# Designed miniproteins, single chains, continued (3), part 86

Each design is a single chain, and the fold is of that chain. pLDDT is the mean over its residues in the fold that is shown.

## One batch from the design tools (miniprotein)

Design m11162
Fold by ESMFold2-Fast:
Structure m11162 (fold): chain A 96 residues (1-96)
Amino acid sequence: AQALYQQGQQLASQGDLAEAKALYEQAIAELQQVLTPDSPDELKILYAETLYNLGQLYEQMGDTKKAKEYYALALVLYEEVLGPDHPKTQKVRELL
């Protein structure tokens, strides 16, 4: 999952939004298969970051509704792991 996330970030930075989206969706699918409530915080944060970046891609593609859905999912994980007052949690909340 982390390698797919990193490849997705690289493609997104190059403007290859459709390919970046596909890699983030694959990373999410892999993370959903292994993620549990007792998973390490690092794995939960990777999932949150992947959801957030996929949200940003949907926003760049003009799908604001899908973007907000992914931001909402990322927010839940950031609040769980980092707490409600963490700068990352606050920035994601501002996007909703």
Scores: mean pLDDT 82

Design m11163
Fold by ESMFold2-Fast:
Structure m11163 (fold): chain A 69 residues (1-69)
Amino acid sequence: MMSTEELVERTEARLRELLARNPDASVAEVEDVVLRTLFEAIEEAGGAPVPAESVAALRALEERVIAAL
């Protein structure tokens, strides 16, 4: 599985892409990007458990981006 840093970087890049295309992106659109990126990481890991710190880091990123909308 990818590192927490790689997962956060991938998610942040996708969120930047979303906001570049739609500066008025909704909370739901931000949540969708985070959730899809997490599911892709789980699939890449062959269904192995995602580290708790990776999930916590993604939730923290999600909260920061939503707060900045």
Scores: mean pLDDT 79

Design m11164
Fold by ESMFold2-Fast:
Structure m11164 (fold): chain A 88 residues (1-88)
Amino acid sequence: MDATDYYLQGLVYLEQGDYEKAIEYFDKALALDPNFAQAWRAKGEAYLKLGDYESAIEDYQKALALDPNNEKAKRNLEEAKEKLKELE
């Protein structure tokens, strides 16, 4: 399987609410293609759903470093920062 196959399987788990399994498959995609900005963003979304806002922020920042015009990653980053700030 290539990086895209793992990424698409990760999205299936993300939609099913199996966030830990989603992260596993996004990690498999990123092991094959570490510049896969969409996989970094989706991994961050899975961490956000798990309440791990610090990991979500790191992954969204990586996605934006690779694709700075990704409006979804920008919105997701701001959401994760707001949720982390609420815990302070």
Scores: mean pLDDT 86

Design m11165
Fold by ESMFold2-Fast:
Structure m11165 (fold): chain A 60 residues (1-60)
Amino acid sequence: MKVPGFEDMTVEEIKAVVEHMRALAAGTTGEGRELYQAAADAVIETNREKLTPEEYERLR
């Protein structure tokens, strides 16, 4: 990748970012929780075509 963006992420980078955001959401309440969950969902949906159906279901 020349300039990594959300659409240029590797599957391992997607998993790491999503898992990190989900962990932050689990430890937070209110608006912070919603923001972390939305961020994780955005990364997944932006990279949907790169994920296998199994990986997609695991990350949701």
Scores: mean pLDDT 74

Design m11166
Fold by ESMFold2-Fast:
Structure m11166 (fold): chain A 85 residues (1-85)
Amino acid sequence: MEEEKRKELEENRKDVEDLIASLEGIYQNLVEKGWVTPETKADFERLFKEAEELLEKGGSRQEIIDLTNRLIALVLRTIGDKLDE
């Protein structure tokens, strides 16, 4: 479980890593289903690379939130397009 003597930067990084991993899992499932267009695939790849760079370089919390929201929006668009079919 979470430690009382946690390092804020490290704890925040783990939470973001877990969230990005969950979004990657969703993306892989969408790719396997054939729901991802070439354009959408390029957008996902770009955003995941930006996320990896922010995690490596310690980007701001606001930058991480914005990037995560963009990834979530892209997932929802991809799913919505197929569910309305």
Scores: mean pLDDT 73

Design m11167
Fold by ESMFold2-Fast:
Structure m11167 (fold): chain A 62 residues (1-62)
Amino acid sequence: GAAESAAAGAAAGAAGDAVGAMVGWHETRLNGGDPEQARRGAEAGRAGDAAASAKYGLLAGK
């Protein structure tokens, strides 16, 4: 579901996996997660900002 995809995207971002983060955030959007929060999570993951990626993961999965 959206929360699981958001958590996977946040974890990938925290690990420095920008591609994995982008994929996780894209799946979050497809699963009905918040598209704006998912986009912000993807940007944070791409930048390597683990804390911001985790924050947007929680917000996108709601």
Scores: mean pLDDT 71

Design m11168
Fold by ESMFold2-Fast:
Structure m11168 (fold): chain A 56 residues (1-56)
Amino acid sequence: ARYRVVAVPEGSILDKAGLRVGDVLTAAQLGELLPGLSPRVAAALAEADGVVERVS
């Protein structure tokens, strides 16, 4: 699955990683940003926070 970045709050993990609105990430890439979480859980948390949306 792929996820599009829709928000990058200042000082967030996405901001610190240098991501921009419109970037497309895999679940594995999201998992690398949240160490200690599985890629699936990292993706689900990012969707819940409203910072990414799933690409169909």
Scores: mean pLDDT 74

Design m11169
Fold by ESMFold2-Fast:
Structure m11169 (fold): chain A 94 residues (1-94)
Amino acid sequence: ASDEELALGVGEIVLAVANLMVDKGYAEEAVEFMEKMIERAKDDNMKAYALIGLGRAYKALGELEKAREAYEKAIELSKDEAIKEEAEKNIKEI
């Protein structure tokens, strides 16, 4: 697998962790975790997945405009079609 494929796989895990945290009622902690992942990520696809996770956490907190901005940034940052589809799906739910 390429470094890009590895970054996509790790990004999917990061998003899964964000979703689990939100589902368990840790939305504020998910925001903090995702912000740190975005800051430390070296790959735009990893950053984009973390931005989707950030948007999911903001949505859970009722911060719908911040959620939309995070999803839109994920689409802008990544060229990956799966990331675009995931972000667009999340935008339709707000």
Scores: mean pLDDT 84

Design m11170
Fold by ESMFold2-Fast:
Structure m11170 (fold): chain A 57 residues (1-57)
Amino acid sequence: DLLEKLRKAKTDDEIQQIVADYIQKAVEEKRDPEEIRKELEKLAPEVEKIIEEKRKK
């Protein structure tokens, strides 16, 4: 879901907002940091690809 929204995002601001919202919600839930980290690590390669594509401008 997060990756799907990121791929459809049109601007870097939208990408940052989506990522920030996801992290904020995870922190708000006070979930185990290790679980959050593992989820982010699975997403990280795809997120970086999307962000770098925008930054290359």
Scores: mean pLDDT 72

Design m11171
Fold by ESMFold2-Fast:
Parts: C-alpha cells; structure tokens; sequence
Structure m11171 (fold): chain A 97 residues (1-97)
C-alpha cells in the first residue's frame, strides 16, 4: 500500500522530469543567440534541478514564474517565444499532478 504510493510518486516525478527536459530542449533549439541561449539554460537547468532534488509542484511553479519573467524582460524575440513555450509546457505538466 505505502510501496504503491511511493512507486506512483516516483513514476510521476520521472515523467514530469522527462516532459520538462523534452520541452526545454525543444525551446532551446529555437534560440540562436549565445547570450539568450545561456539565459534560457539557467531557467531550464534551475527547474530541472528543483524537480530532481526538491518539491515537484513548487519547482514547476517557480519555473513558470522564471519563464514568464524571461519572456517579459528579454529583448530577443526568439528567447521571448521560447520562454513562453517553456512556461506553457511547465503549466501543462503541473496540471497533470
């Protein structure tokens, strides 16, 4: 019974990490400027580390906030679009939990 809950929680976490990683890789592929890529990598790497080491929901919410901040404050149109796409993907993952 407890083992089933732990197994389900671990499967949910692994699935969330995979979906976030795939979305991050897809978003990063759309950004060509090295400085913009570095900024998006900081958001993605922070979110993934939070998912691996911390609370899944908190890390997803923080990732959404960071992606929204990046989209609003970036001057690079590719980074703005990529950050919005990443934030949307993180929101979809959060809604499955």
Amino acid sequence: MLEELIKRGNEMKEEAIKEVRDAFDAALAQVTNPAARAELRRVGEWTLKGLEEGDVLFSLVLGIILAAFTARNSTDPELQAAARALGDALSKVANKI
Scores: mean pLDDT 84

Design m11172
Fold by ESMFold2-Fast:
Structure m11172 (fold): chain A 58 residues (1-58)
Amino acid sequence: MTEEEQKLLEDAIREKKLSLEELEELVKTLSPKELAEKLGISQSIASKLKEEFEKLLS
């Protein structure tokens, strides 16, 4: 992710007051489109977030 994309994601998580555990559950259960809608971010950022979490959870 770019620094700008990371900042948008961090701001979205802060606004929604999500814990790391809640974020992991959303990443596992939601599609990139659903995750983008829930967090108020682009599908591109949501897809990149899913890729990062797949690496972290493996």
Scores: mean pLDDT 77

Design m11173
Fold by ESMFold2-Fast:
Structure m11173 (fold): chain A 62 residues (1-62)
Amino acid sequence: SLVDRLRELISRVTDPAFQEELRKLLEEFEKAIKAGDTQKALEVLSRISELLFAESDAAEAA
């Protein structure tokens, strides 16, 4: 599932503070999905994607 793949990606983050923020966002995403709030789910998913993509860009720039 998408949630399982996101959880795997988050588990690969080595920064504890960054990992905790992503974990909290994943919990919000799951809550939005369970509530049927598609708009909020997409907003949270976009935030997770931005944070993961920013880390990827920083690694590539280094």
Scores: mean pLDDT 74

Design m11174
Fold by ESMFold2-Fast:
Structure m11174 (fold): chain A 55 residues (1-55)
Amino acid sequence: SAREERARTLAESLMRLLGPGYRLSEEQRDALAAFISDSTGLPRARAREIIEEIQ
């Protein structure tokens, strides 16, 4: 969906800024999922899944 594509783009952009191979902590994953959920309208659980797919 367009929301999922936007969420993936946001997550990928952040990972690019943090550098290759950077692994988010549990707290950082929760914070990013909340941010993506707020920005895209996806459920936080789905935003978390997308983050895990990219990591």
Scores: mean pLDDT 83

Design m11175
Fold by ESMFold2-Fast:
Structure m11175 (fold): chain A 91 residues (1-91)
Amino acid sequence: AKELLKEGIKLYEEGKYEEAIELFDKAIEKSKDKKEIALAYALKGNAYLKLGKYEEAAEYYRKAAEIYEELGDKETAKAAYKRAEYALKEA
């Protein structure tokens, strides 16, 4: 999963958002680390935001926030929820 996240981030930085999403999905499927899964959901949200898919972006930011909440990371969860609200305002 760690290598899939790195490759997905590289594709995201290159503007290949749909290809990045596919790698983030594979990272979510293969990872047993809730922190990696939460990060992958947040990065998937970022990619959907770049594609102008604001409702999907908000959905994945909320999924990331819920996992961060479960992990006790209240600050990161709050930031992810705010990103979801921001994405919906862009729609």
Scores: mean pLDDT 86

Design m11176
Fold by ESMFold2-Fast:
Structure m11176 (fold): chain A 67 residues (1-67)
Amino acid sequence: SLEEARELAEKALEALREGNVEEARELLKQAMILLGVPEEFAEAVTREPAEKLEELARGIIEYTEKK
């Protein structure tokens, strides 16, 4: 669901702030799959550098707020 994807993206931002990049990748992959992204594409996107993962997490949060 959109709410669940947002929670995962927010947890991913916390993980990135703590330096837990691997945890952030897994959380973002799960969030993208919940949003309907195919698993193979979610996995590819989450291989990006931490800077891009932060942008992705923020984008998911904004998207799920429908603003």
Scores: mean pLDDT 80

Design m11177
Fold by ESMFold2-Fast:
Structure m11177 (fold): chain A 72 residues (1-72)
Amino acid sequence: SAAAEEAARLIREARRALEAGDVETAIRLLKEAQRIYPEIAAELEKAIELLRQGDLAGALSALDEAYRVATA
């Protein structure tokens, strides 16, 4: 679906923001992905919570799971 494709794009952009150290931009992009594709909202919320805790590795793992669902 178009919503799933756009959510996958936003997850890729969020990942690039995290690689640049921009956690605030990453969280904003993930919240937009939750809005447009609610099916992965719970997985993205886990990633956001991990980012707020400073667990980058855990957040990236959660994003990989959300991305898999969006691109299935």
Scores: mean pLDDT 88

Design m11178
Fold by ESMFold2-Fast:
Structure m11178 (fold): chain A 65 residues (1-65)
Amino acid sequence: SAEEHYKKGVELFKEGKYEEAIAHYGKAIQLNPDFAEAYRNLGKALEKLGYEGGAKIYYDKAEKL
């Protein structure tokens, strides 16, 4: 489910595995396109990797949901 992928992304993020967390947040979004928290946390993971512009896109998307 979207929630299962989101939970796995959160676990990976806590482990510092930001790229793997992004993959799971992305799957959560594919299954539930209005999953605001998945967009926010994907943005945060991008920010941790230094992709500030990418992070802003996902933060803005979350705010519109």
Scores: mean pLDDT 87

Design m11179
Fold by ESMFold2-Fast:
Structure m11179 (fold): chain A 88 residues (1-88)
Amino acid sequence: DDYQLVRPGPALAALLREVGLTAPTYTLAEVLTALMRYIVDQKLRDPNNPLIVDVSGTLLGEILGVSSFDIDDLQPVLEALLRQATPV
């Protein structure tokens, strides 16, 4: 149960389309699930250090303004993606 819906802005909508999602609104849990699917589909995890996600040259990296982040600390990443959305 998540009563908070967000409407993705253009950058987040483009990221969601990369994982096959085109709905007008999403829950926070759906955005997190889409983020994890994007990481897996694009094979962004460093094979030498599975805690590191390399987003250099990706749309996700462009949105975040970083080249990498720690998979165990997704809260700042999720917050950055939600800044690309408006509450419904």
Scores: mean pLDDT 80

Design m11180
Fold by ESMFold2-Fast:
Structure m11180 (fold): chain A 73 residues (1-73)
Amino acid sequence: SAVVEEAVALLRELGVPEEEIRASLPAIEALAKRFEAQGKDRETFLEAVRKAYELSLTLDVPLRDVLALAAQE
């Protein structure tokens, strides 16, 4: 998916390790499908991914866990 590839590129630019990005892929894909189902645009999705990373740093929890929680809403 092009939008998932853009999210991966964003996380690389933010300095997220490749192993953490790979571990987060299922959650990123789930979040992308949720946002598409809700009619949310690409920009809103990418902002949510960025904010999930910022939240993961603030709470000192893995990015994959924050993304997985967001995908359930």
Scores: mean pLDDT 86

Design m11181
Fold by ESMFold2-Fast:
Structure m11181 (fold): chain A 78 residues (1-78)
Amino acid sequence: GPSLLEWKKAYEEGKKQREADIARLKAQGKMDEYNELLKKINELVEKAKQAFENGDFETLKKYIDEYNKELKKLRDLA
């Protein structure tokens, strides 16, 4: 794995980028849309976990496909 110093640098850079993205979304009045997409993404993650735990790989694939669609929408906002 990366060294502790490399991990800290990656973490700090990611944090700065995330703060910049959130600031832009706030300035654009898109925080409500961002929060709704994030809520949907979290619900899909929980449904995917349940499908995986039940060995239902067909249902798991459906939730992963929907997760990827919602994640793309989230990326397109930032």
Scores: mean pLDDT 77

Design m11182
Fold by ESMFold2-Fast:
Structure m11182 (fold): chain A 85 residues (1-85)
Amino acid sequence: GPGEEAIRLAEEATRLAREAIDEVDKGNYEKAEELLKEADRLLDEAEKLVAEALAKGDTDGALEAEITIGMARMYIGIARRLLSK
């Protein structure tokens, strides 16, 4: 359902953000920025799916998805802070 799909997208965003951190460490700043842009796009899609889960009464799925989105945002924030140095 929408909650499970939102979690999947947020987990993929976390993977991309972690890859972006590794690319920054390697000096590949352009690649890191591309990965973070894609991660942001996936989280926008995940938030729409959270709204759909809530509309369908899947409160537990929506909550799990928001927690996973929060973790992805934390990793994106770390990567962006490293990139801005």
Scores: mean pLDDT 90

Design m11183
Fold by ESMFold2-Fast:
Structure m11183 (fold): chain A 61 residues (1-61)
Amino acid sequence: STKEKIEAAIEKVAKWAGLSPDELIRRMVEGGGYYHTIADLAGVPVSTVRKYIREKYKELE
């Protein structure tokens, strides 16, 4: 599914950055960055990644 592809991309990028997936999500929302990288890895539009990350960030709070 699209969700699973995005989650797999987040896990990979978090590992490269030395962050947990939750820490990466916080950094993306608060500081920006990584949206295009995750979109490319997941094979989905950047707009889809932005929506997923914002929704997931609300669940972390």
Scores: mean pLDDT 84

Design m11184
Fold by ESMFold2-Fast:
Structure m11184 (fold): chain A 68 residues (1-68)
Amino acid sequence: SKEEILEEAVKLVQEKTGFSEEKAKKIVEGAKTLAETLGREVAVQYLVKETGLSREDAEKVVELAEKL
């Protein structure tokens, strides 16, 4: 379900960053919007900048966000 995909993406961001669930959820939703409007690469760059995630982990978060 979309709820399960969102939960997985949020948990991945939280585990790698220590951010709150609310902050991680906003970041995932931002990545989804950027991927849909400006493309996947812009969403990956956004996640790396906002979270400090590796490019590889950021790409996994974008893949989950695109399924929402």
Scores: mean pLDDT 85

Design m11185
Fold by ESMFold2-Fast:
Structure m11185 (fold): chain A 62 residues (1-62)
Amino acid sequence: AEAVREAALAAGASEEDAEAIGRAAAQGPMSGDKAVTRAVARGVISAEGGERIGRAAKAVGA
């Protein structure tokens, strides 16, 4: 969860958005993936940022 939150912050997400993405990822890969997809669609993070967060989530098993 923390690694995903840190990746989201590095991708340009706000602290609030990074926390939400981290919490979603902690609940499972599908929840995390949906949260990242919505953040990219809203323009909060880039598509490249979304890929980096996905890699971080996979590395921690979430």
Scores: mean pLDDT 72

Design m11186
Fold by ESMFold2-Fast:
Structure m11186 (fold): chain A 70 residues (1-70)
Amino acid sequence: MVEEILALAREIARVNEEIRELAKAGRLEEAERLRAERAPALRAEADRLNANTSEEAKREAERRLAEELR
């Protein structure tokens, strides 16, 4: 389950980065469209994982993601 949480976290981070870059480029409509298209599915997956993952596994995934980013 930890790997699945990490994969979702990376996908969310990537989508957020794409949205920010589009906004910086003045492509606000595309940024909003990307958010609208991707957010519902990512939220549904996050809710599913949150409901079916122990606090310990969530903490481990957060620790590994933080290490990977830094």
Scores: mean pLDDT 78

Design m11187
Fold by ESMFold2-Fast:
Structure m11187 (fold): chain A 88 residues (1-88)
Amino acid sequence: SLEEKLREVREKIADYLAEKTGVSRDKVREALERWEADPRIPDPLTNPLDEREKKYVEAALKGDEEALKQLADSILRTLLGRGYLEPA
């Protein structure tokens, strides 16, 4: 289902960001949960900002790992910029 694919993509994003930043997976998940709960910030997986982001979301849902990394890197910039995540 779409819901299962979205869950898998979210888990892979958390894993990738934990590896990339050296921050524990639990802290990364906490930061993602704070971001998802913030009504001021749209979730790119359900509300992509533009056609470029939409294409990355569609590709990631189909299992494209490079598209997933691009989305994760964009999310990381938001988490760091908003103070939801501190660099390790």
Scores: mean pLDDT 76

Design m11188
Fold by ESMFold2-Fast:
Structure m11188 (fold): chain A 65 residues (1-65)
Amino acid sequence: ELSPLEERILKALEQAGELTASQLAEALDVSQSAVRRALRRLEARGLVEAVKKGRRTYYRLTEKG
């Protein structure tokens, strides 16, 4: 049920702990729009959560992810 991009995002977050959407786009060589869309689906599934730190939003795995 996970897309290849969603699986790559989960793996990247597992290795790095937390990343911004722009950092994920750069690391995975994918558009920020595609990354944000995939992150929205992962958040809706409860696998990823958004954490605001100052002016930036970081994404990380939940205990389910």
Scores: mean pLDDT 84

Design m11189
Fold by ESMFold2-Fast:
Structure m11189 (fold): chain A 93 residues (1-93)
Amino acid sequence: SATDQALFNRLIQTMSQIGQVISRYGYDTGDQNAYDQSQQVGQQRRTIRDQRTPSIARQQVDNIRDIVSTGPPDLQQRVQPLVDQMNNIVNQL
């Protein structure tokens, strides 16, 4: 439906923003793990672009939550509003 397509587009955009925040954190701190995490988020976003199903979307959201949870507290605090937004979008699918 048009509503589902809008939700997938918002999810992809929110994941892109999460990747940008993590990448910026890596740039600001020199944390190499943050660069690797940013690339992983990019791969999860591409998976949803290729396969727009609720099941795949939930799986990729879970993967991003796991990536964020392994990061330092400052990164978690910075990205949390976008993670919350991502969770709200996927729950509507």
Scores: mean pLDDT 86

Design m11190
Fold by ESMFold2-Fast:
Structure m11190 (fold): chain A 63 residues (1-63)
Amino acid sequence: DLREQAAEYEDKGFDAEEAGDLEKAVEYYKKALEYNEKVAEETGDYRPAEETKRLLEEVEKKL
């Protein structure tokens, strides 16, 4: 399930961010974005990908 994979990587990204490992958080959010982009391709629902892009941008600003 692509949505389940995306959610799992978002959770890992959040945990890494909480731990102060911003580089790892970026890696996990990029993985989540990849899965959510596939969800958008299959379903036409781009909102999950847009949300993950926002999370990624916020972490990258902290680097």
Scores: mean pLDDT 82

Design m11191
Fold by ESMFold2-Fast:
Order: C-alpha cells, then structure tokens, then sequence
Structure m11191 (fold): chain A 68 residues (1-68)
C-alpha cells in the first residue's frame, strides 16, 4: 500500500544518515520488538563495508514489510 513505501523510504534514509533514534522509532512503530531493533542496529554499526551496511538495511526493510 502507498503508506508502506513511504515508511520504507524513511527507514532507508534514517539508517543511511546514522539517525538511529529515528530508525528505532520507525521500526518500533512497524511492530518490531526492542530486542530485534537492537540486534539490527548493532549489525549496522558493525558493518565493515558500505555493501554490507546496505545489505543490513535491506534486511530491515524486508522485516518492516512483513510487519506492516
């Protein structure tokens, strides 16, 4: 639905700019648990390359889509 794609875009943008507070809020609003959110943020922070960082973002995006 139209609103889902807007949320997905906001998730990608927040993650890419390192705005983890906004990213946490968006994932929580989508229905993800605090434990799951913390695990994804830890993986983003630990990503050794831009390619791996983007891969984690796409995993978050798929999880958000599943929840919405």
Amino acid sequence: KEKIEKIIEEVREAARRGDYETLRKLMREAGMSDEEIDEFIARLDAAPSPEEFEAVIEEIVERVREKL
Scores: mean pLDDT 82

Design m11192
Fold by ESMFold2-Fast:
Structure m11192 (fold): chain A 73 residues (1-73)
Amino acid sequence: SMEQKKTQFEILAEASFTLLYLMANYLKASVEEIEKKIEETKKQIEELAKKYNLPELGEEYIKKLEEFLEKVR
């Protein structure tokens, strides 16, 4: 169902965001590694939003990633 796809999308997005947070604050990742992971995650979220037909949710998470990238730079 669309509701199940939305929940799966949200779980995947949140897990990816949590990993980025851990990389930035706990895992001693370089700024370059964090930037690369953000760009990879952004592309994955865009593809999932397109696949599940959840453009508004995709845009919301992309905005959060872009805000995170600005804080890391």
Scores: mean pLDDT 78

Design m11193
Fold by ESMFold2-Fast:
Structure m11193 (fold): chain A 69 residues (1-69)
Amino acid sequence: MSLEELKELYLNREVSVAELLELAKKSGISLDELIEKLPLSEGQKRTMRLIEEGYSPEEAERIVLASFL
């Protein structure tokens, strides 16, 4: 899957941030490439980085939500 296809899925809200990261990994696209090329929110970028560090999607989302409060 190309980076352009991933961007289209993201903009159409067809994928969660965790699913987007999984699809990128399967396509050989790094997290840094996703962050640079897609119009991700700060919360979405932080969630993806936490998942890369070994947090579950649920744990990553809780940490990010706590940062906004």
Scores: mean pLDDT 78

Design m11194
Fold by ESMFold2-Fast:
Structure m11194 (fold): chain A 83 residues (1-83)
Amino acid sequence: DARARAAATAAALAEALANREETLEELEKFVSREDAERIVEVLEEARAALEAALAANASEEELRATLEAAYERLRAAADAALA
């Protein structure tokens, strides 16, 4: 069900990013504007990668790799913001 997880994650990211300024303002409550923008960029790139993989009808293995890459990039951005 990597496809179902990828689709759900892409949809959640699209919803969160539908109002970019609102998401930035919310993140700025906890991190700097610069870090908030970096986090939003990682989320935008993760959504684009997942949507592209889904549109290309990627295999479950490829979708798992895309999800893992997205989580690692988000974790790195969050760790940097919290440092």
Scores: mean pLDDT 79

Design m11195
Fold by ESMFold2-Fast:
Structure m11195 (fold): chain A 100 residues (1-100)
Amino acid sequence: SSMVRETERLLEEAEELLREARELLKEGEKAAEEDKEKAIELYKKAAELAEEAARKALEAARLGAESPDVSSSLIARALALAVEAEVLKREAERKKKELE
């Protein structure tokens, strides 16, 4: 159904955003000892992308839950991704605060 495709699209977008956020977090960790200002900006960007990933994952779960055509496993995957994104956001915000 169109709702299955929309749920899958939102989930794929959320997965890509979370992947980018993880890379920025790693870059921030590498920069932290030599360039605190750069590390702070990378952590800020990682947190912003993780927040966007969480929003899209939660929207995917919401749309999936409203459609009988969307599998419970796809909804569970979306909810799990939203949790992973929230954890990454908090980690990025914590690391940023430690440098301030």
Scores: mean pLDDT 90

Design m11196
Fold by ESMFold2-Fast:
Structure m11196 (fold): chain A 61 residues (1-61)
Amino acid sequence: SKEEERKLILMRAVKRLLDRKNTTVLTPEEAAAIRKAYEETKDLSVEEQEKKFDELVDKLV
């Protein structure tokens, strides 16, 4: 389903951020940024949402 695809995109973005920062815990600020990005992109295509999350991870690292 589209919801499962979007959840997978979110999980991949979180994993990439944690891996790049060599940590297992999101800061409150990072968690807020991820949540905001999800809300802002939930009406976009799955492909466009994935691109926006990739851009966010690059910005946060």
Scores: mean pLDDT 82

Design m11197
Fold by ESMFold2-Fast:
Structure m11197 (fold): chain A 70 residues (1-70)
Amino acid sequence: SAAEAHYQAGLEALNAGRPEEAVAHFRAALDLDPAFEQAAMALGYAAGMLKDQGRDELADEAVAYARSLR
């Protein structure tokens, strides 16, 4: 599915050390399927990586998006 395609693209971005790109893909997956638990969990991990890289505003935006779905 399109949601799964975005999820896989997000994982590739995360593995490449590009958590900002990963967040965009995981958000796209969740916009298509809000119940996609693996994408929601991966979004949390990407936010953690953004924090580790000092990208606090982007990390906070990712967390806020995830909370908006719950």
Scores: mean pLDDT 85

Design m11198
Fold by ESMFold2-Fast:
Structure m11198 (fold): chain A 69 residues (1-69)
Amino acid sequence: SAAEEAIKLLDELAEKLSDPEVLELIKKAKEAIEAKDYEKARAILAELAKKVPKELYPLLKEIALLLAK
């Protein structure tokens, strides 16, 4: 499913990062997706975009597209 793939990509994003604050946001995004709260998940992705390196933006964009209902 798109939700399952989005969670997998969030796990891949977490493997590339070491900032505890960013890792907590990724965890909260996964929890929101598991709760089917895609509006909250998208809001957290917008916060992640402000905190992650620009080279990871394509991965964030792919996750956002998977969550676009």
Scores: mean pLDDT 84

Design m11199
Fold by ESMFold2-Fast:
Structure m11199 (fold): chain A 102 residues (1-102)
Amino acid sequence: MELERIDSIPGLDPELKELNKEAVEAGVPAIVVGRSSNPELRKYLVELARKLIEAARERGVPLTGGLSPPASFEDSHTLEEVKEFLEKRAEEALQEIDRRAA
């Protein structure tokens, strides 16, 4: 298991580390990485990550990828626009999980 490797990733949010550990312990290797200095965006990202991890676990499909807006996107967009971007990325990831499970 790569639990120690997840712990050693610098700058990864502690809550996202715990979610990734939960996924690995459930037998679904998952890497969901979010980078945001905004606590509200981080909370939203964690909620989306949990949904993706649960979907991957239920279908028995490994989840890999990041839920992180581009650095310039946060600087030039509203909180609502960034949340919409993350939601779209989460929908794309859910479709990929469904595609791999088929």
Scores: mean pLDDT 64

